# Designed miniproteins, single chains, part 96

Each design is a single chain, and the fold is of that chain. pLDDT is the mean over its residues in the fold that is shown.

## One batch from the design tools (miniprotein)

Design m3333
Fold by ESMFold2-Fast:
Structure m3333 (fold): chain A 104 residues (1-104)
Amino acid sequence: NEKEKNLQSALGLLDVYVDYLEENGYDKKTIETLLEGLELSERSQSVTTPDGKTARFPRPTDAKGIELGHEAAKVLLELILNNNESLEKAYEKARKLIEEKVNK
């Protein structure tokens, strides 16, 4: 099931960012650095994890779940940075974004 694979890939990537923030904190500098990494990843059609590992997508169509995960991670980080939301509330909103968009 392609929808299920995209959902799992997106949630998996989002969870990697959440785990990183829980381990390293979510101060302004950390959030801004992660947002810059995600922006570069989107421009290069690559996947980037918070630890700086980057891999190129095999092709755009194979990247849908990863792209959705990046979009959700960006929303999570922006909610914490700009709205001073808790990690828990930001995660709930980011997760709902994935669930909504995967069903389109």
Scores: mean pLDDT 71

Design m3334
Fold by ESMFold2-Fast:
Structure m3334 (fold): chain A 74 residues (1-74)
Amino acid sequence: MELSPEVVEALRRMFERLDKDGSGRLTVEEVQEFLRQLGLDLTPEEAKALFDKDGSDYVTFEEFLEFVRKLGEL
């Protein structure tokens, strides 16, 4: 799946809506739940890969974009 600038902007707006705390980061569970609601289901394996990337339990906007791109390949 290719992320155009328009798609990136849409994802950023979605990310900001999920980030009610204004921290600039989401939990992996929050990302999974919202993507599932949008019809984008995450496998347990992909969820674990996302969690183990940095040892942090947070997803940055950059990681979120990578995740969406990866999900489009699956």
Scores: mean pLDDT 66

Design m3335
Fold by ESMFold2-Fast:
Structure m3335 (fold): chain A 87 residues (1-87)
Amino acid sequence: MPTPQEIRAQELLALGQMALHLGDYETAAKQYEEAIKLLESLEKPSPQALQDLAVAYENLSEAYEKLGDEEKAREARRKAEEVRREL
């Protein structure tokens, strides 16, 4: 059963995806950053939580690219790849 932190992270991922599709990249980045913070706070992340974390970092990278922050985008992409190696 997902924890309250995992449920909230899933809600934030959905909100971030909506903001990203609407072109609100600043809001999208904020929602993904909050989701990542919650997912990284888990002591024993499930495979689903790790998958959600990888998706959050991938979408955060896209949001940062759209905002013109290439360094933050590159770092987020690197972290997404790192998380996917754990799956």
Scores: mean pLDDT 86

Design m3336
Fold by ESMFold2-Fast:
Structure m3336 (fold): chain A 104 residues (1-104)
Amino acid sequence: MTPEEKVEKLVKEGYELMKKAFSHLPEDLQKKNEKSLEEIVEEIRKALREKNWKELARKLVIAGAHATLVAVQSWMLGKEEAFELAVEAERKFSEAFKIVVEQL
């Protein structure tokens, strides 16, 4: 598997975990978080296509920060399953970031 294929796989897995986490949140928070993450993931996919490792690293940090925010929101609302899903998503984005940094 190439570095690009590994990053694409991890980003896809992280995104799916985040969508599952959102399903446990109130509708207003779900909608806001879904839109923000969809925009970040599209920017990640663009950076991957362009082989822009620096921008890809930056966008993966933003995706991980978003996952951490969702984990905190989930914890504050007593949504333990959503918290665990968001924490696992952050790990996927962090693993992708490590692969990207090795290309710099």
Scores: mean pLDDT 89

Design m3337
Fold by ESMFold2-Fast:
Structure m3337 (fold): chain A 82 residues (1-82)
Amino acid sequence: HMMELLQRARDAMRLAAEVARESGADETAKVLEEAAENVTPEDLEAVEEGYRLARELGLSDREQRLAGGGAVAARRREELGK
């Protein structure tokens, strides 16, 4: 269901934003918070690819979610030229 994929992506972005903010990476956290409010098809693809790669490496469910959110942050920063 499309809504489940969207919710999964938002949860991944929120987790990555929380971890980034706790580590003092406020700019990365802001990018992820903005992405969670305005999820694009490219963000959904990045999340699913991050999950797939982390699963292939045998990482935990939490690590897979963090990898999904991290993939969005990397994509968004690439678009910004940062």
Scores: mean pLDDT 81

Design m3338
Fold by ESMFold2-Fast:
Structure m3338 (fold): chain A 88 residues (1-88)
Amino acid sequence: NTITQEQVESILETVVKTKKENKLSDSQTLDELEVQLKKRGLMNSSPLQFIYKGAKLLDRPEIFEDYLYGKITADQAILLLLKAYEET
């Protein structure tokens, strides 16, 4: 039931592609993330593991640290990871 790094990468790819193709808002982008998690049977996965593995994948440790220390919400951390992936 723990999300893998490969699953995080696949989800970031799919969500970013959908966001760009359909010009999704931040709220719609988070809804698409939920759809992708559900399709993979990952709805019960902790956002902490997604954020940790995503930050590691993108070499953005500050996004995970800001989330861990309560400076940003899970939704804010996820949106920052998606933006970082778009910039890659």
Scores: mean pLDDT 87

Design m3339
Fold by ESMFold2-Fast:
Structure m3339 (fold): chain A 89 residues (1-89)
Amino acid sequence: SLTPEQRARLDEIVAKREEELDKKITELGKKYNLSPEVIEEIRKWAREELRRRARAYAVKHPDMTDEEFEAFVDKAAEDILKRIEKLIK
């Protein structure tokens, strides 16, 4: 099981990517003329999906390095963004 310190560190890594993902989703939504309400719903879904994937990875790989976790979360955020763009394009 993850220690409180490990959980806090993983949460920090995910939070940074959530902020970047939120910004990219907002820019993409404006590009495709989505309403503010739709953009906010997509942002909420994307944050929940990123957290879900990150948690699943951490449970499966308890001995992972910060670098390995960061690489996974970065790829997950890119995959989520590509999925969003495909759906709204």
Scores: mean pLDDT 85

Design m3340
Fold by ESMFold2-Fast:
Structure m3340 (fold): chain A 88 residues (1-88)
Amino acid sequence: AKLTVESTGDAAHRDLAPEEAALLVETAEAELASLTDPNVREQARIALAAGRAGGLTTTFYDENGNLVGEARGLAATRALADELYAKL
């Protein structure tokens, strides 16, 4: 079985206070290191580098192109990715 993953950063989180934005980036960077799927990790890293911390949305599809999961934020992305890949 194979999963296809898409990750999109959301610019809406740029409206956060600077301290809140910095905390989200720091938390996201720490959780980025815990992502086990290298493809999900690389997509999340690209989104973070573009200044898209807390608004990250990740969508997972099965080998037939069916939607199998969607997560918002790095913690939820990590948990969902780990669950889906553990079942492959």
Scores: mean pLDDT 61

Design m3341
Fold by ESMFold2-Fast:
Structure m3341 (fold): chain A 80 residues (1-80)
Amino acid sequence: EPVKPVKLDEEELLARLEEDIALLKKLGVEESDGSEKVAEYLMTEEGLPENEAKVLAARIVSAPLLLEALEEARKKEEEE
């Protein structure tokens, strides 16, 4: 269902964060320490070049932090 007050980039960001977190759970990665493991997965399963896989892995590993920041922002909006 369409929601006018929601930004398109915010919805897209949330969808990507959910996908990234699901991938981290599949790989058993807890934090940024596992970025190498994510990069190897991206190279073997997605066929990404090493440089792109490493950059994407670093962003994917940061997804839990970004999601937590968004949840905190939502709580502040409800409180305000």
Scores: mean pLDDT 70

Design m3342
Fold by ESMFold2-Fast:
Structure m3342 (fold): chain A 97 residues (1-97)
Amino acid sequence: MILEEALELAERYLKELGLDTEEARELARRVLELIERYYRGEISEEEAERELERLRKEAAEVLDEKEIRLVEAVSQVAFAEALGIKVDSDLKKFWEQ
């Protein structure tokens, strides 16, 4: 439920940024699944960092470094918003860079 809501939010943000590709959506899904596992206490911070680095390396074959960073930021914001956490206007500032 939260994961599905976060993914829908992430897909909307990626579309607004002009990064609405299958590859970007797939990376967002995998990053969101990793964030959920960490928040559920299923993995340690060190394990989450290693998994994220692996996802970045795999994504680098089909996405640019800037696109990967955008997908990561969008995924983190989308997950926080799905949890009902108020995200500061940093998202808009990030979109303008």
Scores: mean pLDDT 79

Design m3343
Fold by ESMFold2-Fast:
Structure m3343 (fold): chain A 79 residues (1-79)
Amino acid sequence: ADVSTIIANKIKEMIAAGKSKEEIYQEAVKLRDKLSVEFPNVPFVVLLAAVRVGAKKAGVEFKNDGGLLLNVDDIKALP
């Protein structure tokens, strides 16, 4: 299954449960970390992008300012 779709479904469940945007953001960070264990062959930056895309598909947008879902140092280290 597409990783971003799995993330979108998880976020939609949290929205249905009445969770705040901040709570969803924190859970998305944990989900990113869990996915890095489940998909060890996928680069961390790709998992971060998948989480952000999944969140947007579920109707949630996060800050693009080096927040918890994107480590600015990891982005700067990309070739």
Scores: mean pLDDT 66

Design m3344
Fold by ESMFold2-Fast:
Structure m3344 (fold): chain A 73 residues (1-73)
Amino acid sequence: ALDAAEAKGQAVMDKINNAKAGKSKADAKEIAERLLAAIGDGEVRAKMEELMKAGKYSEAVKVALDHLADLGR
């Protein structure tokens, strides 16, 4: 159901908000890895993998969220 998918999305967003609220960089890495696994677009995944290899986990999360927002248009 859509409600169940939205609840899953909310749980991911809560983890992202916790990372932004000064939780460890490890939380940002975990969130980036989860978003990478959820994204089916090969170009977006490649971009995220490059950012994650550079240690830019917050940037990888932003790329994933921007892509998911575009899918909602």
Scores: mean pLDDT 70

Design m3345
Fold by ESMFold2-Fast:
Parts: structure tokens; sequence; C-alpha cells
Structure m3345 (fold): chain A 97 residues (1-97)
């Protein structure tokens, strides 16, 4: 219940941090090294989104409606951050050609 919501929220914060790092690496890191770092941070943001989604499923299965709502919102934010990190990595890879 509540612990699953807290884990989902923590995973969402990690996904946000990695998305910011991916965007920074794409913007500031020129060439192949910037692309490599952006890709690495994008993978970590994706792992955060997966963890948040798993925690949301656990919260729903607990029957705690408030925890399920919180975990669902966190999972949605984590997925959004993973998407942003992926776009940053894609841009960095294209510019490194």
Amino acid sequence: GKADAELAERSARLAEEYAELAEKAAKEGGGKEGAKKAMYYSMLAGMGATSAATSYTSAKNSGDEEAAKRAGEAARRAAEYAGRAGEAAKKAIEEAK
C-alpha cells in the first residue's frame, strides 16, 4: 500500500534526475561522448519508469485506493521523464553523426 506509493514516488524522482542529466549531456557534451552519456542516462530513466509502474501495480493490488492513486501519478510522471530522456539521447546520437 503506502510503501509501494513511496517507492513509486522515489522512482519518479530518480527518472526526473536522469532525464535532466540526459538533457544536459545532449546539450553540453559534443559528439560521441555526449551521445554515450545521454544514452546511459536515458536507460537509467527507463529503469526508474519500470520500477514506478511495478510499484503502481503492487499499490493497486493492496486495495489502498489513495496509495494506488499516488503510485499511478508517480508512474505517469516517471514515464514522461523516461520519454524526455529518450528524446534527448536520440537528438545527441543524430548530432554525433
Scores: mean pLDDT 87

Design m3346
Fold by ESMFold2-Fast:
Structure m3346 (fold): chain A 106 residues (1-106)
Amino acid sequence: SHMDAEIAALRAAIDANLAHVERLVEEQDKLTPEERERAVRDIENAFDAIKLALDYLKEQGRLDEAKEVAERVIETAKRILEKSKDPRVQKIAQELIDYAKKLLEE
């Protein structure tokens, strides 16, 4: 259905944002100070996009699918929290974990 195609695209966008953040964190030691500031902003934007996408899935009555995605988000965000050397990235990764855990309690 049209809605199922839209939900699939939204889930793919979440996976793409998670992969982008993992890549930025893996490359953190290769970044200049200017590139590091840009990476933190990009990670912040990616995590905000993930939260909005999870909220939208819930609003469309796809709570079970949102919970499945939230579990993957928690797993990835935990890896980001463990690997990142930037306290700002660690803070926003923890905030994303807490947000996704709250969604699982619904």
Scores: mean pLDDT 88

Design m3347
Fold by ESMFold2-Fast:
Structure m3347 (fold): chain A 98 residues (1-98)
Amino acid sequence: MEITREDVEQALRDGLLALGMPEEEIEKMTLEELVEEWEKRARELINSTLAPEDQERALLLLEMLREAYLHPERFEELSELVRSQSQEEIRAYLEEIR
C-alpha cells in the first residue's frame, strides 16, 4: 500500500485535533509544520512519562517516524527496521538517508 504525503498530512491533522489543537491553526500548517508540532508534543510526552533508559529508543523511533512522515515512500523500509527492533540499524539508516 502506497502511503501518500496527503494521507500523512490528514493523519497528523487528526492527531493534533485529538490533542486539543484548534482546527483553524491546523488548517494553516504545512506538512513540515504538522510534523514539527507533532514531534514537539511526542518528545514532551516521552520525556515526562518514560524512564531514561526507554527514552533513547522512543526518541529514535520518533525520529524514524518523522522521516517516514516527511518521506512516505520510505515507509516500507522504516517498517522493516521497526520489525528488526535494532537501534543500531535504525540509527545507521537515519544517518544514510539524511
Scores: mean pLDDT 70

Design m3348
Fold by ESMFold2-Fast:
Structure m3348 (fold): chain A 131 residues (1-131)
Amino acid sequence: MIEELLKKAKRVLIVTTDPFAVLPYIELARKLGKEVTLVLDVKKEQLQDLKDFLNTADLSGVKLYIVGEELSPEEVLLFTSDKGRAFPKPIEEVLPGIIEEFKPDLIIVSGSEELKELVKKLAEKYGIPLL
């Protein structure tokens, strides 16, 4: 089921509060030659896990967005790069604009129930398959 949806999609949006939980989907989508955008919804207590993820994961060809109201100006600068952007804003303010720019054929969501409900509403609004 997951592999069949990934085979049909060209642009895959992955939204998560847990970047390590979605790493297999990133690797599979990249192996299948898909365009991948990763959106990380980050709370202050998760910053070390985020740093560990960014130091260990192969994100070659992945467009990265780091989103969180609790991001300091220094953290925004730290996470901003040629391949990534950081937004010190609530994910509900940022995610619609990412969907409209990227135009994903598939959304994958993992993490908190609050994030899943937000992503489900947006997937329904834009008519995009959700996993």
Scores: mean pLDDT 83

Design m3349
Fold by ESMFold2-Fast:
Structure m3349 (fold): chain A 55 residues (1-55)
Amino acid sequence: SSTTVTVEERGDVRTVTITEADGTVVTYIDNLAEKTLTVTITQADGTVTTSVIKL
């Protein structure tokens, strides 16, 4: 199947979720108030990696 992209905005937070055909999910959370970008990668096997970037 194809890659799907979902965008949600709530207040000062924007969440972009990308779901790959292999089951990998990448989530970007942009928090304007905290000036941070959080990137979470969930592999198809359930392994989760999270990185926080200061903007």
Scores: mean pLDDT 82

Design m3350
Fold by ESMFold2-Fast:
Structure m3350 (fold): chain A 59 residues (1-59)
Amino acid sequence: MEVPAELVEALRERIERDGLKGMTDSVLQEIAERLGVSVDTVRRAFTLVASEVNLERLG
């Protein structure tokens, strides 16, 4: 499963800045357009990153 490192980094930066609630469909579309990937790819990567962030915070 090949997810671009830039996509993961962009998602983590946005989550850190705006929080999980700030990750709206429009934000995911902006990231998709910026990186030249599909919104579905961004949504899949976001699910993975959000899961990792949640596990890190649960400790």
Scores: mean pLDDT 75

Design m3351
Fold by ESMFold2-Fast:
Structure m3351 (fold): chain A 64 residues (1-64)
Amino acid sequence: MEEARKLAEELVAYLEKIRDPSASAEERAEALEKAMEVLEQIVDLMQAGKISAEEMMKIMEEIS
């Protein structure tokens, strides 16, 4: 749970940076790359059975 929550918060932070109109194209590209990296880590946790898709959805709803 703690690991997944930390990754979810990182993912949301990068997605917010991608949506930031004041961010440069370079900053958005780097944020997108980092967001994809974090997403892969979340998927790995789900595939390893450490967190369910339902639990992940609840975490995402709480931090949104």
Scores: mean pLDDT 79

Design m3352
Fold by ESMFold2-Fast:
Structure m3352 (fold): chain A 83 residues (1-83)
Amino acid sequence: GPVMVPFSKLPIKRIALLSSSPDSSLAEALAKKHNLPLVRVESVAELEPTDLLVVVGSEELVQAALAEAKRLRRGAMFLGVPL
């Protein structure tokens, strides 16, 4: 199931999508619901402190991205969606 992990108390100002798939529909729906800009990122290093990182892919991709975000202390919140 989806995994949600808060990293800070900062308000979310942007959604950053990290995905192995070209399908961005989940991230686009979240961006529209919350009236937030959406960007596609290739790595956790591209995150801003007020980003919600949405990771869609394998369990391995989700866990690797979560570990890296914790290590680099990047982003405000993590949402992992293993497929």
Scores: mean pLDDT 84

Design m3353
Fold by ESMFold2-Fast:
Structure m3353 (fold): chain A 72 residues (1-72)
Amino acid sequence: SLEEKGFELLKKMLSLSKEEGVAALRDFFASIAHLLSPEEQAQAQGLIDFLSTLSEEEYQELIRNALESMEA
Protein backbone atom coordinates (compact mmCIF):
# COMPACT_ATOMS: atom_id res chain seq x y z
CA SER A 1 0.00 0.00 0.00
CA LEU A 2 1.01 3.65 -0.24
CA GLU A 3 1.10 3.83 3.57
CA GLU A 4 3.51 0.87 3.70
CA LYS A 5 5.74 2.53 1.08
CA GLY A 6 5.69 5.74 3.14
CA PHE A 7 6.63 3.82 6.30
CA GLU A 8 9.55 2.10 4.51
CA LEU A 9 10.69 5.49 3.21
CA LEU A 10 10.63 6.98 6.74
CA LYS A 11 12.77 4.08 8.03
CA LYS A 12 15.25 4.70 5.19
CA MET A 13 15.24 8.47 5.83
CA LEU A 14 16.11 7.91 9.50
CA SER A 15 19.40 6.26 8.37
CA LEU A 16 20.23 9.14 5.94
CA SER A 17 21.51 12.69 6.32
CA LYS A 18 18.96 15.50 5.99
CA GLU A 19 20.10 16.30 2.43
CA GLU A 20 19.92 12.62 1.39
CA GLY A 21 16.59 12.08 3.17
CA VAL A 22 14.99 15.15 1.60
CA ALA A 23 16.24 13.98 -1.83
CA ALA A 24 14.72 10.51 -1.21
CA LEU A 25 11.42 12.15 -0.21
CA ARG A 26 11.43 14.30 -3.38
CA ASP A 27 12.02 11.17 -5.49
CA PHE A 28 9.19 9.37 -3.68
CA PHE A 29 6.68 12.21 -4.26
CA ALA A 30 7.80 12.48 -7.91
CA SER A 31 7.17 8.72 -8.35
CA ILE A 32 3.58 9.05 -7.00
CA ALA A 33 2.76 12.53 -8.40
CA HIS A 34 0.17 10.98 -10.76
CA LEU A 35 -1.74 9.70 -7.67
CA LEU A 36 -1.82 13.13 -5.98
CA SER A 37 -4.26 16.02 -6.42
CA PRO A 38 -2.80 19.50 -7.08
CA GLU A 39 -3.51 20.34 -3.42
CA GLU A 40 -1.68 17.20 -2.22
CA GLN A 41 1.26 18.00 -4.54
CA ALA A 42 1.43 21.51 -3.00
CA GLN A 43 1.36 19.97 0.51
CA ALA A 44 4.15 17.54 -0.47
CA GLN A 45 6.30 20.44 -1.75
CA GLY A 46 5.56 22.37 1.47
CA LEU A 47 6.78 19.41 3.53
CA ILE A 48 9.97 19.12 1.44
CA ASP A 49 10.60 22.88 1.81
CA PHE A 50 9.98 22.71 5.58
CA LEU A 51 12.35 19.75 6.11
CA SER A 52 15.02 21.59 4.08
CA THR A 53 14.93 24.47 6.64
CA LEU A 54 15.66 22.15 9.61
CA SER A 55 19.06 21.40 11.14
CA GLU A 56 20.41 17.85 10.87
CA GLU A 57 19.46 17.22 14.52
CA GLU A 58 15.91 18.63 14.11
CA TYR A 59 15.44 16.53 10.96
CA GLN A 60 16.56 13.30 12.69
CA GLU A 61 14.26 13.95 15.68
CA LEU A 62 11.27 14.74 13.42
CA ILE A 63 11.71 11.57 11.32
CA ARG A 64 12.20 9.44 14.45
CA ASN A 65 9.05 10.89 16.06
CA ALA A 66 7.03 10.38 12.85
CA LEU A 67 8.19 6.75 12.57
CA GLU A 68 7.42 5.98 16.25
CA SER A 69 3.98 7.62 15.90
CA MET A 70 3.16 5.36 12.93
CA GLU A 71 4.24 2.26 14.91
CA ALA A 72 2.03 3.16 17.91
Scores: mean pLDDT 81

Design m3354
Fold by ESMFold2-Fast:
Structure m3354 (fold): chain A 86 residues (1-86)
Amino acid sequence: SSSVADRLLLIGAEIDLRLAEEGHKNYLEYLKSVVDTAEYLVKKENPELKKEVEELLKRTKELLEKHKEDPEVKKLLERVEELLKK
């Protein structure tokens, strides 16, 4: 049951990321949601989701780097970079 819940959280984060990539005015709120979910999934250490979560974080980083002048974006970038450390 928890593995199904983790997959659904990942799907939700992928949807939020796509909405942010499309240039929605609330892109920062979507990206924050993506980072919060990815952080939770990294902490759960679900081996089935590891590669997909890493790819989600890489895509999130690419989008955040386009907006790096925003202090809130800089905070999210720091969180993503920390989560990508191995």
Scores: mean pLDDT 84

Design m3355
Fold by ESMFold2-Fast:
Structure m3355 (fold): chain A 89 residues (1-89)
Amino acid sequence: SLRELAEKIAPEVKEASTKTRREIFREWGFSDEEIENMSLVEVIDRIEKEYGPEVARKKTIETTARLLRTIGDVLQKILDEERARKAAE
């Protein structure tokens, strides 16, 4: 059912998205302590102050694209698992 699919998707998306955000911010030079204590808005605001609005915009676009890819990968994995389960019946 759609409910069962949503219940499976939501926690996996949250976990994968959190991991992807931490990796991206680490690549940008933020420490684990900074990542744990800063919101996404605060991270982008700091980038804008240090590197300017064009760099902040580019990093926002990159983060959005990588998060969407992560979500797409999670959805594909869940769909593949459901297809495999149905094929085994």
Scores: mean pLDDT 80

Design m3356
Fold by ESMFold2-Fast:
Structure m3356 (fold): chain A 74 residues (1-74)
Amino acid sequence: SMMEQERRRLEQLRRDLYVTLEDEAKKLNSEDKLEEAKRKVDEGLERARRAPSPEERARYVQRGMNEALDIIEK
């Protein structure tokens, strides 16, 4: 189904975003912040899953990732 395809896409995106956060945390020696940062990604993806349009989904993902990176970078 289309809903299952979108769910799989978001799950794969979560994994890719987690890898990006883990790599950045290693570079910045901020691995202690990974759990909090990953929660922000999960919150963004949860909102994206409920969003009615692809554009709104992308905005929620971007917001979650930006908030996660802010945690890692501080």
Scores: mean pLDDT 84

Design m3357
Fold by ESMFold2-Fast:
Structure m3357 (fold): chain A 82 residues (1-82)
Amino acid sequence: SEKLAERARAITDGLAEGAKKQGYEALAEAYRRFGAEVVAVAASGTEEEAAAFAGELFKQLRDEEPTLREEDERAREAAEAA
């Protein structure tokens, strides 16, 4: 549904901006991608399918967040050491 898609985009845009301000660019991109994927499912599927997909992606993103932060920190350290 468009309302679910709008809500997902608003939340993920806020999270992406927060992550970017802290220097976590890969994490910020992951948040933006999540919002875009919910919109894509909402366009081709039912509201129930879009909601279920959003819930699963959000859970996956939460599980991956520490790894994404670590990757961003490692990339920053490599750039500073160059």
Scores: mean pLDDT 74

Design m3358
Fold by ESMFold2-Fast:
Structure m3358 (fold): chain A 89 residues (1-89)
Amino acid sequence: ILAISDDLELNLKKLEKAYEMGVKKIYYIVDPKAPKENVDTIIELAKKAGFEIIEKKSLEEAIASVENPFVLGDEKSAAKAKSLGVPAE
């Protein structure tokens, strides 16, 4: 699971981490404060890297959609995931 925030550089690093982990499908959520240009950039790069990418409305919906969830995002998203018993970075 990829949480897209207003920090484009952080989002790019988390996308690289997903690639290194060998995942092929990314469920993503968008922070309401994330600029559209950041979201579009991450989605385009993920598609070019060969990921299947699927939008979810919330972190909870994304977690429920994945058998073995792992959350990649900012500290806020990671802390929320960990509070739900899900590993995160």
Scores: mean pLDDT 83

Design m3359
Fold by ESMFold2-Fast:
Structure m3359 (fold): chain A 95 residues (1-95)
Amino acid sequence: SPYEELLERLEEVARQLGEEFGMPQSDLDSLLEELREVYRQGLKEGLSLDEILEELRRVLLSSFTGWGYRRGLSTDEINEIRQRVQDRIDELLRS
């Protein structure tokens, strides 16, 4: 379904970014599960595809930057992570 395909594409973006940032598999698995849970909640709330997209965008941004903070990365490194996550999602969402 279009909903399933969108989730799969965002999960692939998360995996690619996780590899680029050197995120351990356990942290990536936790991020993917959070992404799936927010997706499930969006479906329960009757959100549109575009609304679910925006919620998943927030999860990816929050999860990657939050991981950076917990990892002890600098503010500059975390800002770079934020920018790269935003750019990758924007590329995926461009028509």
Scores: mean pLDDT 86

Design m3360
Fold by ESMFold2-Fast:
Parts: sequence; C-alpha cells; structure tokens
Structure m3360 (fold): chain A 74 residues (1-74)
Amino acid sequence: LTDAELDALFAALGDAYERGDRRGAALVLELLRERNLELGGPDNTVPGPVSPEDVAAARAELAADPEAYRARFA
C-alpha cells in the first residue's frame, strides 16, 4: 500500500462506519492489518468491530466487482 492508498483506506473506513457498511469496513481493516504486518506488527490482530466472516465477504465482493466496491464508498 502507498501512503495515498492508506489515506484513501482510512477515509473509506470512516465512510463505511457512517453508512453501517460492515463488509466494506472489514475489507479496509483487513488491508490495514496486512500493512501493519509488513511493518512488523502482530500476525493475529483482529479488529474488534468486524468479524473474519465479514472480511472474507468484503474481499469476495472486491474480487468480483472492484467498481461496485468503490461505488459503495462514493
């Protein structure tokens, strides 16, 4: 992730919480967790407000239709 992508992910996370979009929030948190692991963070950190099931569903949505995923935050 670039710094610009990271800033966009933080903005998307805020928007997802405001909209109650748990799956979108889960995807953003998963990407942030992957970045934290690159920086030597813990390998089993799971953010409290989302579940691993929500993360898997969000990742599937992004893989199936990236434009639809972006539209959820636009």
Scores: mean pLDDT 58

Design m3361
Fold by ESMFold2-Fast:
Structure m3361 (fold): chain A 81 residues (1-81)
Amino acid sequence: GPMTVFEYVLEAVAGPDKSQPISPEARERIRRATEEALAELGIDVALDAPVSVLPEEQRRRLVARVKTILLQLPRPLVAAA
């Protein structure tokens, strides 16, 4: 089937390191960042929509914004209370 918006972002953000599978926690973090990026860019598209619904320029902007959001999101901290 066609690549989804989320699958496209996940592949672009995860980079070329295919030696390690993406953890569920990392996947959820990227999903949240993608949803926030779409909202900030005013792109009205579902994560499971085909990536082909987005023009190339919007796909590039989305990936760049997701990367920025991921740098700003708090890392999952295992902090002792």
Scores: mean pLDDT 74

Design m3362
Fold by ESMFold2-Fast:
Structure m3362 (fold): chain A 107 residues (1-107)
Amino acid sequence: METFTARLVVEAPGLTPQEVLDRAYEAVKKALEKLGFEIVEEERTPDHARIKAKKGDTEVEVEIRALGPGRVEIQITVTGKDAETTLNKLVSLIVEELEKAGLRVLD
């Protein structure tokens, strides 16, 4: 099985790191739910979040970390037979949900 990883940096000037991380966390959860993933593990602190989700034989792990004022990093790792296609779809949906939440995606 293949493993693919993507990294996004997300910014919202004027929000606290916790506010950016909260919005990023909810955006990631919405994107996973839209793709039919079941969330199997969650961890949330003020400066860090981790979500593990599964769909069939595909596993997703998302790590969100505060980088400083108004900025977080989102690392998305997908493992499974269709990992690259799943990652591309998931990244697109995450970016859409982040932008709907008023967050700016830098990369």
Scores: mean pLDDT 84

Design m3363
Fold by ESMFold2-Fast:
Structure m3363 (fold): chain A 72 residues (1-72)
Amino acid sequence: LDINDPLVQELFDTAVELLSEAVKLVTTRKELERAIKNGDFEKAEHYEKEIAEIEQRMDELTARVADLEAQL
């Protein structure tokens, strides 16, 4: 594949963004586990909402990767 292809570049950028969201997911899940362990249910609810938002963005990015791959 041509590395100068705009679709290839967008695929790379999207993959990097997906990796960034995956790192956030791991970190936020650890914070959720700590909040639950400490009995801080207010913080736990906040992190559960944040996880849901991260998962939604990851789903959107995964769909974009699939769409870009279909165009290559």
Scores: mean pLDDT 85

Design m3364
Fold by ESMFold2-Fast:
Structure m3364 (fold): chain A 89 residues (1-89)
Amino acid sequence: MVYAAVLLTVRLPEGADPEEWARRLERALSEIPGVRSVDVEVASPDTLVVGLTLEAPDRAELQQTIDRAEQTIRSLGGRITDRRVWTHE
């Protein structure tokens, strides 16, 4: 079993409501298999900080979960401007 903490800085589309976006991202990311916890903070009117705790059987599946989380954010219209990942086995 492999664990990761992931911190993503997400730039919102022009005119987006950060509070509504935080709720949407928290719900969408919580539905991804391997996501154990989601925390979304409004850093500014156009920026969210998304904290994820992930669990997977191996590093390949962990990377797939990270990729899926990032794709979920992008599919909703968010732009990831910074990514920090800490892994533990």
Scores: mean pLDDT 85

Design m3365
Fold by ESMFold2-Fast:
Structure m3365 (fold): chain A 71 residues (1-71)
Amino acid sequence: ADVEELARRLAEVLATLPEEERQALAALPDSQKPDVILSTVPLPSELRREFRALPEEDRIAVVRRAFELLR
């Protein structure tokens, strides 16, 4: 899957979260964000599957890019 495309989809989901939850996630180290997001954020099943299928470095890249897109 394309990192940029998954990052845009993830950013859309993260944008629906309350501000306090987004800030809590943003404060985590980038290396920890993918696992916390997978365990705590209600992702669409197709997005969750594609995100989980990525190698760790690509999951970190997707998360970093998604937070850049948020603001």
Scores: mean pLDDT 83

Design m3366
Fold by ESMFold2-Fast:
Structure m3366 (fold): chain A 106 residues (1-106)
Amino acid sequence: SLSAKELLEKAIEYFEKGIRAIEETGDLEKALEYAEKGFELMKEAYKKLDFSSLTVSQYSAAGLLLAAADIALEQLREAVETGDKQKALAAAREMLGNAKALLSLL
């Protein structure tokens, strides 16, 4: 099975694909599809975190970063419903930032 690090690297690739879908084509529905796939990988990475290898502070930070990505995903869903390209782009970038921050804890 993939490590937490490998899952986060794949999540980052999906979030980057989502950002490109918005920037290059304006396809917000495709961006949401990529973001949902990336978030699923990010959740699986969190489940695979070795609690014994992280400080309590790092583990708490990981949980908060996952929660922030979930909020950003909801903002992306709202942006898709309203056709708000700028809101979609901001939300997708937030998800990418949270995934990169989570990866930096490993």
Scores: mean pLDDT 91

